# Designed miniproteins, single chains, continued (3): the designs that were tried, part 38

Each design is a single chain, and the fold is of that chain. pLDDT is the mean over its residues in the fold that is shown.

## One batch from the design tools (miniprotein)

Design m9295
Fold by ESMFold2-Fast:
Parts: sequence; C-alpha cells; structure tokens
Structure m9295 (fold): chain A 87 residues (1-87)
Amino acid sequence: SEEELKEKIFELVGKAQEYIGKALEAEKEGNYDKAIEYYKKALKYVNEALELINSQENPSEDLQELRKDLEATKKYLEERIKELEKL
C-alpha cells in the first residue's frame, strides 16, 4: 500500500536526518573527514528513498512532492560533500 511505502520512506528519511546531524556535529569539531563520511551515509539513505518513489509507475501527488523534497536534500548533500572535500 502507499501508506506502507510512505512509512518505509519516512524510516529512510529519519536515518538520513540522523546522519546529517552527526555530520554537522563533526563539522563543528573540525572533523571534516568524519563529516564527509556521515554526509555520504545520509546520501545513501536519501538515494534509497528516491529509488522507492521512482519504482512507482504512477506516483501520487504526495509521493511527487516527497520526491521533490528528497531531490533537493540530495543536491544539498552532494554540494556539501564537494565543498568539504576541497578542505
């Protein structure tokens, strides 16, 4: 069901948010290598959530909005990893 799909997606999003939090803490401590590692883990979960939505032939309006938000998060994470790798 869509409800079960959304539940699984929100579980993956929760894991991504946890790793983003850990990455931000690592940045505050100047541990840039550790921050990159955590952002990459967050990106993995965002990508897994996007794959679930993209597996739907006709995604609902809710899933389309969720996809848009996840794609924005993906872009943010990719950009932040790139910036930190320059340090």
Scores: mean pLDDT 90

Design m9296
Fold by ESMFold2-Fast:
Structure m9296 (fold): chain A 96 residues (1-96)
Amino acid sequence: MKKLTITIRFRSYGASAEEVAALLEETLKRFPGVEDIEVEVEVDPETGEGVARVTALVSSSLTEEQAEEIGRALVRALRDELGAGVLSVEVELEDV
């Protein structure tokens, strides 16, 4: 197994932390071999700036390129479903 960590900094125009967390969890569940998903989201209600930290256990055969593709899918979900502007994304894949 490997541990996948994706950290996304974004600006949301009306979505709550709970809405962001639910969307990211739903999007990540669509990928096979992803389990033990944990999503932590903080959003400043005054600025709409937020940070989402996603952690999951993934197959030991998952590549860095595939991990980055998962990160891009989460970014697209935030942009397309919630209209969020993504400021940065960091993807880390480590052996457990």
Scores: mean pLDDT 83

Design m9297
Fold by ESMFold2-Fast:
Structure m9297 (fold): chain A 67 residues (1-67)
Amino acid sequence: SLGEKLNRVARAVKAGDLDALREIVSELVGPETADRIAKLAEELRKKGASPTAIATAVLDEVIRALR
């Protein structure tokens, strides 16, 4: 389900696992958009954003890309 995939995205962000994030998001929005979103997550992490803030930004981008 979509909810299960979104939960997997949040877990990958919290774990800092960009490869898992790319794989899961690629299933939802395609590999090109997934790579862009994974890079956004890494940039936010480097700037000291919290895992919750990064997860929120990533999920917002995924939802926007689905529309």
Scores: mean pLDDT 80

Design m9298
Fold by ESMFold2-Fast:
Structure m9298 (fold): chain A 75 residues (1-75)
Amino acid sequence: MKKELEELEELTLKFLDETRRKASEEARAIIDEATELAKENFKKGLESSDSLGAAYGSAGAIIGIGGDVEARLLE
């Protein structure tokens, strides 16, 4: 579980960083907020079993946001 969270964190942050580079200024603000939230929630999930569910849920939501932005960029 913790190793999987570390892998999810790396993939999520890489995806958000790439999406941010392609996004408009307004979308970048949303991605920046999502990236900060992801880092905080992954850290909590790795440090505490009580936060694992929250960390996984947050990862899914953040990936979804990135996917929506990416879909708009693909027009």
Scores: mean pLDDT 64

Design m9299
Fold by ESMFold2-Fast:
Structure m9299 (fold): chain A 63 residues (1-63)
Amino acid sequence: SMDKIRQTILDAHDRAEDEAAPLVAAGDFDRAIEIHTKRITEAAKKLGLSVKEAQDLYRQTLE
């Protein structure tokens, strides 16, 4: 279902933010971006979506 797909993407973003938080606090933005990219890419692959499609769905859930 679309709700389950959206929840999976939201969970991936939440996980990435939690994992990246200490790196952001330390000013290590390159590693923080890498964590976000990895988690979103993994979620997209799991759902059979492109990374762009996963990003578009995330943007839609914020609006």
Scores: mean pLDDT 83

Design m9300
Fold by ESMFold2-Fast:
Structure m9300 (fold): chain A 96 residues (1-96)
Amino acid sequence: ARPLRVRAEILDENGNVLARLEATVESDEDWAAFLQRVADLAKEYLKKTGKPVKVRIEAVDPEGRIARRVEAEAYLDENGNVVFRITRAEEPGEPA
């Protein structure tokens, strides 16, 4: 696969950026590892604040086109378990 430049932002309930992660992803394994790092960081902020956090991830191809976009919200359920709700997941369609 072509290298993707990936950026993730973790945001508080007011839209303030708490953390940013950037990486180059060249494989599905790299992508999965990056998502795991983002999820772990989101859990840390959720535990620290006790408030829902938002996650935005954008992957850009070498031509500057958005290859993937993921938005999610992390919160605690009634039992104190971390729940991730994907609010947007986009792989922009094939280049025409």
Scores: mean pLDDT 77

Design m9301
Fold by ESMFold2-Fast:
Structure m9301 (fold): chain A 92 residues (1-92)
Amino acid sequence: EEEELNKRRIERHKEMVEASKLPDKQKRIDRIAEIDAEYRKEVFGLSPEAVELAREITRAVLEGKPNAEIDALNARLYELEGREEQAAFFRA
């Protein structure tokens, strides 16, 4: 279990590093968002709605959106995951 998670974490890191080398900023952002969302889907078992929010969060962060918008997206994601304490943190 821990060994599989460590292997997937290493694979994600390698994919992120390769994505960071893409010359087009928008393609770089989109690829990083896809890699992170897929990792979260596999590791945390996110619903399709939560996976889509995870992509939006990563794009918002990389595009430099205001913290308030990013926090609202994180709160919504954690609400969908049933992680109320985490959601409440981002709503505060």
Scores: mean pLDDT 76

Design m9302
Fold by ESMFold2-Fast:
Structure m9302 (fold): chain A 103 residues (1-103)
Amino acid sequence: MAAIGARARELAAEIERLKKDTSPEAQKRYEIAYGELLGLLVAQDIAHRAAQGDPEARKRLEALTSPEGARELVEQYAKDSGLELSPEALEAGTRALVEAARA
């Protein structure tokens, strides 16, 4: 899980850089990077709490090993945060979450 924190920081820096670029390519990269960052932050939070003995976080971590469970969690976190994700951002977040949960 230490690698997740490093990648999340890299993505946060990339997102801040992309905010200053008004090109269509930068906007697409921004959406995808944002989705990936959301997925990694969810994975890091759940894994950290599970490592501290939180049984609910442990159950969520187990569900994240499936693409369906990961997608549902990313969608729910986005909805709870009032965020509307593009299909590309949702797919990026789901993939990042599944990969992180298996590491």
Scores: mean pLDDT 75

Design m9303
Fold by ESMFold2-Fast:
Structure m9303 (fold): chain A 99 residues (1-99)
Amino acid sequence: SMKEVFEEAVKLLEETMKKMSEKQQKILEPVLKEAKKLAENGASKEEALEFFEKLGKALTEIANDPSTSDEQKKELMATAVEMSELFAKEFLPEQYVPL
């Protein structure tokens, strides 16, 4: 399950990076590399939270760059939301999420 979350996170990051400049891709490269390692080796909840913090910092850095377009900022926001949903599904106990 956690391995599948990171496999999906890798795909999402790769799609997001296709829409970014070379400078922005460089900021995301270390995050993508870490996601690939966690997808391969599996991740603890602590490692997943550390990954999320690093991702948030990278997305914030790109969003605060004056060269980042409004369209790119929307893409980064969409990526952040989708990542949050992926991790929420893994960490939320079924007993607290009724239909």
Scores: mean pLDDT 79

Design m9304
Fold by ESMFold2-Fast:
Structure m9304 (fold): chain A 93 residues (1-93)
Amino acid sequence: EPSDLEKVIELLREIGRISEASEEEIERMINLAKEFANSKDPLQQARLYAAITVELSGWEFRLIREGKLEKAEKVRELTKEIHKLLQKIAKKN
């Protein structure tokens, strides 16, 4: 069964494909998610959560600016699933 972190990584790849994010942007996001999952410090976890949220919002707003509203809505839905999974990861640490 995929771990909560593995599910986050696959969702980040899906969002990256939908938002036409660069390979560099997707890899940076995956690394932030891995750092979040490995953090034992609540403050560091909060900073990483904020960084992930800002980047995902950036991808959503880029789609909105391009008039790709249906893709932006899909990114928003998948972002909610990522937030739910990140909260599960935080509860285990």
Scores: mean pLDDT 88

Design m9305
Fold by ESMFold2-Fast:
Structure m9305 (fold): chain A 100 residues (1-100)
Amino acid sequence: MITKEQAQKLLEEGTRRLEELKKKYPELWKEAEKQADELVSKHGSGLAESMGMTVDDLRTLLTGNKFSVLLRKQGKDDEALEAIEATSKYVAGRQALRDL
């Protein structure tokens, strides 16, 4: 079981890495956010509840996943992997803090 401090570090690290990538590729992030918002507006509330997360957390998860796909299409495979890792750390940190 991870500690509350470890969960907070995961959340902070994931958030920081996503913000760094967002600053580096702001147009791709905006496109990913738009795609995520379209999915959330149609089905997000039910999906978020089924996954035990908030709509905002689901939006971040979907944005990170769409952002990774867009980065890969631009040949930015390393940054795409970093985006998935950062998104995973963000979600894991948020879920762990709720369980603590």
Scores: mean pLDDT 81

Design m9306
Fold by ESMFold2-Fast:
Structure m9306 (fold): chain A 68 residues (1-68)
Amino acid sequence: MMSLEEALENIDKLKEFALDSKLTPEQIEKLVAEMKEALEKRVAPEDLEKVLEYVEKQKEEILKWLEE
């Protein structure tokens, strides 16, 4: 199983990659969906809520940056 710390680090790396690569909103949505699916399979149930909340927060920040 993936730890909470590892999950958050992977989410942060995805955000950095998305910002550096100047991905389209459609590409961001696809990457986030794939990340959430992977996290649901690998993260412990007790940590999953916090991990998914963090994913949504990072997604919102990326999309705001791209729309501005």
Scores: mean pLDDT 78

Design m9307
Fold by ESMFold2-Fast:
Formats: structure tokens, C-alpha cells, sequence
Structure m9307 (fold): chain A 68 residues (1-68)
């Protein structure tokens, strides 16, 4: 489902950003990883943008933003 796709992409993005933080990645590198995840989430919103999907994406973006 689109919700499962959002969760999968968000969790993968969080893992990648946490790994980058742990190795001392630059703010530019973290921003790049964040933008890649946002782009993937935006593609889901474009094809399946229900209120539930939008809410799930917003929660995920908040979690990702807290890591940068």
C-alpha cells in the first residue's frame, strides 16, 4: 500500500541519515540524504495523495528533519 511505501522509505532514510551522523558527515551530505528521501516521498504523494498518506509523510519528514 502507499502507506507501507511511505513507512519503508522513511525508515530507510532515517537509517541512512543516522549512519551518516555517526560517521561525522557534513551538513551538506545530510541535506543531500534528506532531499533524496523527500523526493521519493513526493513521488508517492503525487500518485496516491490521500489525507492519510499526507499525514504519514509529514510525520516522517519531521523525524528526518530532526536528524539534520
Amino acid sequence: SPLDEVDKITDEGIRRMQEAVARGASPEELDGLYRETVERLSAIMDRAGTPEVLDRVQEGLGRLDALR
Scores: mean pLDDT 86

Design m9308
Fold by ESMFold2-Fast:
Structure m9308 (fold): chain A 67 residues (1-67)
Amino acid sequence: ADNEAARVLGEGSEKVRAYARAGDIPGAERTAEETRQRLVDLGYDPEKAERIAERMLQEARALAAAG
């Protein structure tokens, strides 16, 4: 379970960062939301999954803003 959740988080984080680097913040936002839902489906607490997705988006927006 933890290994699968780590894989989902890793895939989601990479994809969110890739969209952010491409300047596609809406794509990053959709991917973070998909990752949140996948974590909830794997048994993560909804509040914890939301905080993880929020952090991913904050990091992505910071990367995009840094240029």
Scores: mean pLDDT 81

Design m9309
Fold by ESMFold2-Fast:
Structure m9309 (fold): chain A 84 residues (1-84)
Amino acid sequence: SSEAARYVTAAHLLLIAADVAYELGNKEEAIQYLRGAVEASKKAYELGDKEGAIEVLRRAATFAEKYDPELAQEIRKLIEELEK
């Protein structure tokens, strides 16, 4: 759906914002953007764009390894649950 596609786009933009925030030294802001990307991806998944949602979550996990390894592990666990 067009709504699912908008959530995937929003999640990608939030991942870009997270990377920029981290480079500026704003780790807490970067983590907030990463969590926002995860939530947008969950919404896209619920709306039927499972492939797009999983792709964004995989990118979010990779970004999270730089900022918060525990969050990266949480995101990977979420991907495993969604891929069942």
Scores: mean pLDDT 86

Design m9310
Fold by ESMFold2-Fast:
Structure m9310 (fold): chain A 92 residues (1-92)
Amino acid sequence: VPLLPAEEAARIIGELARKMLEAAKNKDYQTALNLAVAMYIVLTAADLPEEERERLKELIDGLVDAIENKDYDTAIKKAQELIREAERLARR
């Protein structure tokens, strides 16, 4: 059973993604991984349509893969995509 309304979950993921963008720019591996864990927790609790949930999960998975590979340029790109998607969902 979802615990968070879709708009609230999207807003929180957007805030976490902005912090992730800064962590990636600073090459702060540990902070970036901690933020990714928080994103997965929010996503799991989110009352989102399956298609939107899968899209956000795909972006978070790609972001985690980039961070684990120390590919911070790709991580920055994925974080920016996640911010845009989260902002779209938070607006309806």
Scores: mean pLDDT 85

Design m9311
Fold by ESMFold2-Fast:
Structure m9311 (fold): chain A 100 residues (1-100)
Amino acid sequence: SIMQEITKALSLLLAALGEADLVLNKLRQGKPITQAEIDALAAALAQVQKTIEDLEALYKKNESKLSPQEKKEVENTLKKLREAEAYLQAVLAEAQAAFA
């Protein structure tokens, strides 16, 4: 169901934000960033992007079957995922620049 996909998306979102926060905190402290941490953050970003695409596709397919509350929950989840995507992109760019 779309609500199960929202639950999965939120779990993935929390994990991705955690990866980004760890890298950003290291950057702020002047600690070295490893290639493995850059790769993990890039993978997290790719997963967030795929989750946005998958959830948008499911929303469009099921729009007429969803309650107003379910529509609001999907829209709020997509907003959070898009905000996370932008955040992860920014942190990844800083990490890549610091590693180079």
Scores: mean pLDDT 88

Design m9312
Fold by ESMFold2-Fast:
Structure m9312 (fold): chain A 91 residues (1-91)
Amino acid sequence: MKEKAEKAKKEAREAMGRLSGLGGYLLQQAKDDSSKSKEYTDQAKKLNDAADKTSELIEEGERLMKEGDYEKALKLYEEGKRLAEEAIKSV
């Protein structure tokens, strides 16, 4: 179980990184293209909100890992990864 939770944490962190990177890219495009600025800004906000939620789930999962509750940590990391991947697909 611990090994599965550690793998899920890595995958959730990687998904969060992709979310944050894409959000930053879209914010830069919003600055460079005033005609699509609102669309890019709205999309970036959705991705950044999802990244924040994924980060919170990872932090709670880390606490559970420290407490030895690997099964609950795994579920939180898997939820964080799903939220991040769904947000990326929504843009």
Scores: mean pLDDT 84

Design m9313
Fold by ESMFold2-Fast:
Structure m9313 (fold): chain A 81 residues (1-81)
Amino acid sequence: NPHTNEGLRLLMEGRPEEAVRAFREALEEDPSDLDAVGGLAAALREVGRTEEAERILADLKRVKAGELSAEEFGRRALGLV
């Protein structure tokens, strides 16, 4: 996903607020993009929105337990930002 790649590059450049937007765009195109969800959590932590990042990580545990689909996970991550 081009937006996921853009978000990762922005994080490497020290532009985490722009990275949040890029990862959100990636999830709007594909809610099941787990790389975009992981990048969003990292970007949120860099901008000091750590509670939102921790909620994403908690939802990831639910995906692993079979309680939440990858698509629902991505949509919830968008709602946390």
Scores: mean pLDDT 77

Design m9314
Fold by ESMFold2-Fast:
Structure m9314 (fold): chain A 85 residues (1-85)
Amino acid sequence: MEKEKRFRELKAEVDRDIARFDEALAQGKPLREVLQLAFDTLSKLTRAIKEANELGLPEEEIKELVKKAQDVARRYTALSEAARA
């Protein structure tokens, strides 16, 4: 019960963090701020995937979380390279 509640809260936070990351990019926020948002989002997605596996959620739901993590990671890498230039 507690683990399921924590997972639902974490999934809601992840969805909000993805929205904040996308909004920050669209608004042209400072690159450092955008990178921090992406990193925090990835950390939460990694935890959500682990908890989903521990809860025995359907493979389709786990794959959805993995795809979200891959998309954020790809954007993070591209932005990180831009920040170093």
Scores: mean pLDDT 81

Design m9315
Fold by ESMFold2-Fast:
Structure m9315 (fold): chain A 60 residues (1-60)
Amino acid sequence: MTPEQRRALGAGLRAARDARGLSNRDVAERAGVSPATISRVERGELDPSDETLERIKRAL
């Protein structure tokens, strides 16, 4: 992904999480990843694997 695409993806995931009233920790537990991973993805600091992204999307 480009840096712009990563930021757009992260912002979208954060918005979806906020709209559902879920904490970063709640999404992390549901997705089976660390809260740090969710935080980094939402900030566009991490380009998630397809598997990790799929797990996060299912958790929302």
Scores: mean pLDDT 82

Design m9316
Fold by ESMFold2-Fast:
Structure m9316 (fold): chain A 96 residues (1-96)
Amino acid sequence: MKEFIEEVVKGVEEMLKTRSRKEVLLHTILSLIDLVEQGLITEEQLFEILSKILGKEIKTKEDIIKYLEELLKEAEKNNDKDLVDDVKINLEKIKK
C-alpha cells in the first residue's frame, strides 16, 4: 500500500494549491477515518498520511485530536457553524 499513501499525499498537495487548507485537511481526515473504520487502511497508515500532509509527526490519536480541537476553537471564534459541526463529527469519530 506504499503507492496508495503516496497517491493520497500527492492528491492533497495538489488540492492545497487551489483550495482552502482547512477544508482540504478536514475532508482528508474524515475520509481517512472512514477508511480505517471500513478496514480498508490501518490506523498506522492514517498517521503516516497525516504526518506527510501536515508536515509534522502524527503518532497517536491524541495528535489528531489536538489538531481538530485547535481548528474547532478557530471555527467558533469566526462563528463558522458549518465548520464547527464538521470538526465535531471528526472529533467524535477519532475519539472512538
Scores: mean pLDDT 75

Design m9317
Fold by ESMFold2-Fast:
Structure m9317 (fold): chain A 100 residues (1-100)
Amino acid sequence: MDDELRRKLAELRELVDRVVRGEVKEVTFVVKSDEELELVIQFLGAVLLRAEPPEEHVKELEEMEERYLKEGKVDLIELAEKLKEMVEEILGVKVTIIIE
């Protein structure tokens, strides 16, 4: 049962800590599947939660949640790009997401 997914999750958790500590200033993700895009979204969300984002970013995330509840759908690419922009703005880390 999915040792590869477990390994990727462990590597991403370690990367979150390193980014939050300012040890990493650039990260690049090559995404080949919706599952890998979801892992990138989880990574970016974990970084933001640890960085304690300003109220304006929290409000934007709440508005996205309200839109999902109303429309019943989240665009994962749109969500990933917004989370990327927040991480780049708050932590000064460059995030690159390449979708194959």
Scores: mean pLDDT 72

Design m9318
Fold by ESMFold2-Fast:
Structure m9318 (fold): chain A 68 residues (1-68)
Amino acid sequence: DPLAHIDREQALADARGAGEKAVKYAKEGKINLATSYSVAAMLLYGLAGDFEEAREIQKKVEEAIKKA
């Protein structure tokens, strides 16, 4: 596994933080920051194997952007 050296617990913690920031910036109308943190969260959740949470963060950010 080429990703075996990645600390998955750390990746999940970083993914949660990035996802929270993505939603926060999306609600504030800071679309560039929201997109950057959303991409980071999705990649980190993907590396950790948590694809359902990656999809959930994408949906929350898209909904927040539509409301901004």
Scores: mean pLDDT 78

Design m9319
Fold by ESMFold2-Fast:
Structure m9319 (fold): chain A 87 residues (1-87)
Amino acid sequence: SSMTEQELQELIKEAEKLGRELRAKLAAAKTDEEKKQHLAEAIERYEKILKRMEELYAKAPPELKGKIRTYILLLKHEIEELRKQLE
C-alpha cells in the first residue's frame, strides 16, 4: 500500500540521518571512549529502526517485501560492522 511504502521511505531517511550524524560525531570525537559511546548509541538507534522495518515487512504486501527485506539486510550488516568497531 501507499502507506507501507511511505513508512519504508521514512525509516530509510531516519537510518540515513543516523549515518550522517554518526560520521560527524566520529570525526569530531577526541577520545576512543567518545567514539565508543557514539557507536553504542548509534547501534541502539539502528536496532530500533531494524525492529520497525521487520514489523513493516510482516504486514507488507508481497510486491514490497523484496525491497523491505533488502533494506533489513543492509541495516543488519551496518549494525554488525558497527559492533565490530566496538571490539
Scores: mean pLDDT 89

Design m9320
Fold by ESMFold2-Fast:
Structure m9320 (fold): chain A 68 residues (1-68)
Amino acid sequence: IEEDVERIKEAVEKYGIGALFRDAESPEQAKAYEEALKKAGLDAVARIIEVPGDDGSLKKYLFVLATK
């Protein structure tokens, strides 16, 4: 998570916006990323997006957006 936070911070500094989209590893991951980015001085939103599969299982993705 720290490595992703640093990359997002660099993107915000260089482009004014940083984003991340990947498979979610845990339900707490969105809040952890949002808190870490806000602690780094960025305005950030993170959430878990759930997509239903054919077998009724849910695939979870982490979405993160940061600006400043």
Scores: mean pLDDT 75

Design m9321
Fold by ESMFold2-Fast:
Structure m9321 (fold): chain A 78 residues (1-78)
Amino acid sequence: DERAARIERLAEEAVRLARETLKAYQSGNVDEAKRLAERYNETLRELARVGDMEPPEPLTLEQVVASAARREAIEAAG
């Protein structure tokens, strides 16, 4: 249904934004990385709202980068 589809879309967008934040940060484009990290936090807040969940505490740029790097390392190992 519409709600389930929206949740899936937001979850996919969050993963993409985290990955793009990591890429921008690694390329030295810190301003772009900060913008992407802010969009990531906004997407998580929207996901929580649509899913009737408590909104998560906003992550710093460094936390988003660390989380994305960990995910990529796990995917590479699996």
Scores: mean pLDDT 83

Design m9322
Fold by ESMFold2-Fast:
Structure m9322 (fold): chain A 70 residues (1-70)
Amino acid sequence: SEAEQIIEEAENLIKNIDKYSPQAVAEKLRELADKLSRLMERLGKQAPRSVIQQLVAKLSEVKAKLEEKK
């Protein structure tokens, strides 16, 4: 599913965060946030709250790692 792909991309970014510049991490985070926004628009009220919470948590982890890298 698209939700699983976003989670996998976020986890891969966290695992490889030292491989990327802060700017590259910020750009990838923005792309993931955009994908999540589009997924939420498509699913609307059918979006499982637990899955959305999981996605938000993963993106927050990436953001925290990016702030540590700055």
Scores: mean pLDDT 77

Design m9323
Fold by ESMFold2-Fast:
Structure m9323 (fold): chain A 61 residues (1-61)
Amino acid sequence: SSMVEALTRFGLEELEASRDWSEEEKERLIANFAAMARSFGLSDEEVAEIVARLREHWAAL
């Protein structure tokens, strides 16, 4: 799959494993994923897509 899909899946798995974490810890997790995606050369649009998917999933936890 694309890098966006791979990073999104990894981020979702980490959020599910971290459901009991504080809001601050989850925000740091999402921020770290955004930084990781940028470090892989992803565009701002691609990073925003990953962040949006992670936030939607987090809202359901």
Scores: mean pLDDT 79

Design m9324
Fold by ESMFold2-Fast:
Structure m9324 (fold): chain A 68 residues (1-68)
Amino acid sequence: MSARLDQARSLVNLGNQAAAEGNYDTAALAYALAAEEFRSLGLNDLADQAARNAVAAKNGQTVEPITI
């Protein structure tokens, strides 16, 4: 598995945890970084999900946790 995919998975896990704890600034940053990593890997569906979660977290809205 590529280092970028492992990093993206770690960032998604961080985002999911931060969102569950109400730490939306950390969640937004983690999801945004995960979206960039997924996009670079051609995993566009996961990138779009992570990007939507980043926007939702930045706005203090409910995020849908991504399981990877």
Scores: mean pLDDT 80

Design m9325
Fold by ESMFold2-Fast:
Structure m9325 (fold): chain A 94 residues (1-94)
Amino acid sequence: SADGARSRAALDEFVDIAGEFSKYYQEVLKKLTPEQKEEAEKLKKEASERLGEEFDRMRANPNDAAVNEEAVERARKIYEEAKKKLDEILKKSE
């Protein structure tokens, strides 16, 4: 069905967002002091927990295109906010 195809596309996009966040976080960690790494770890944990909640929602609703697309939109906002906060930690080292 069209809804099944859209739900699958949303899941693929969610996995891509999570992968991009993990890659970005690893690159940021290479540039941080030990104290900044602790702050960054707390931010990653919070963002990862929120992403996990969205993933659980998607898993509970595998054929609901609207729920899955909304979960991806929320995941993107979680990533963008976490990235902004990680960039602010990096700026403190200048």
Scores: mean pLDDT 86

Design m9326
Fold by ESMFold2-Fast:
Structure m9326 (fold): chain A 65 residues (1-65)
Amino acid sequence: RPLSVEERLEALKELQRARATPGRLERYVDPKTGKVVYRLTLPDGTVLEAESERELTEKLIEARR
């Protein structure tokens, strides 16, 4: 059930690369919910959205399965 340390470290490295590249990791306020949403664009063009960096990291690990 818990994510392995290795999977989380790989996802964190990808998020660090995304933060270093303008436009790959962005945040905006969802007009429908009023909540802050983080959007990550993967190299293959897949877009992931989450309400927190932790949730985004978990979605990134799932997407890389």
Scores: mean pLDDT 72

Design m9327
Fold by ESMFold2-Fast:
Structure m9327 (fold): chain A 80 residues (1-80)
Amino acid sequence: MLSIDEIAERILEKLRELVEKTGDPELEADYQRAEEAYKAGNYEELVLITGRVASRYADDPLAREIAALTDELVRKIQAE
């Protein structure tokens, strides 16, 4: 249903929300790297960053949403 770009944009939106919620400087750095990866079309790097964030914040509902979107992104890339 969602395009690769739309899924990636939703990941970045949720990641930004998590940054704002936590105030974690490491997460702010991860967000900047994820945004740069997306702008460069480097979806592999985006997946690696978001997977690491989801693992670190495993009990956070936003991190679980990011993990679900990352899984959807991976499936869509592998199907194409």
Scores: mean pLDDT 82

Design m9328
Fold by ESMFold2-Fast:
Structure m9328 (fold): chain A 91 residues (1-91)
Amino acid sequence: SEIERLRREALELAGEFQRLVAEALTEEELARLAARADELPALEDPVEEARTATRVAVEVLEEAGRLEAAARVRELGERLVETLRRLREAE
């Protein structure tokens, strides 16, 4: 079904996003990312949560000088947001 396809796609994109961020940042930089994320309010909307997570990850990557990784994370985050939006519309 379309819903099952979109759920699988969202999980795959989220996994790729998480792996790329973890591979691109040092332990210290990952701690900085976690601290910045912890300062943000909890969001109930998965779409807004994905947008916020993408923005914060890109900011940390750019500050760390990981410009290529930042561009790729932005692309993955945009695709995840679109997939989650389509999933909501399909429900």
Scores: mean pLDDT 85

Design m9329
Fold by ESMFold2-Fast:
Structure m9329 (fold): chain A 96 residues (1-96)
Amino acid sequence: MVSEEEEKEVLERLRKELGNEKVVELARKTYELLKDPSAAEEDILKAYIEAALEAAKIEIEKGRGEELREQAEDVVANDPSENNRRVAQAILDLLE
């Protein structure tokens, strides 16, 4: 469970680390969907993928594309979460 204070701290951390307002807004949208019990699982996953792809673009711009590829390949191979594997696959597709 994510409190409103924890959400604020995560968003401020993302703003400082990534310096990208769009990633912060996508993360906020994902938290909003996670708080909504009527939100479909696919809508939550789609928002998560959108946020991850924007973060991935920032890492690529910083010259970290190879590190990102290696991390995404590891997640696809070893992460027990199907949703995490789907997000990682979307990042790999972006890098192709």
Scores: mean pLDDT 69

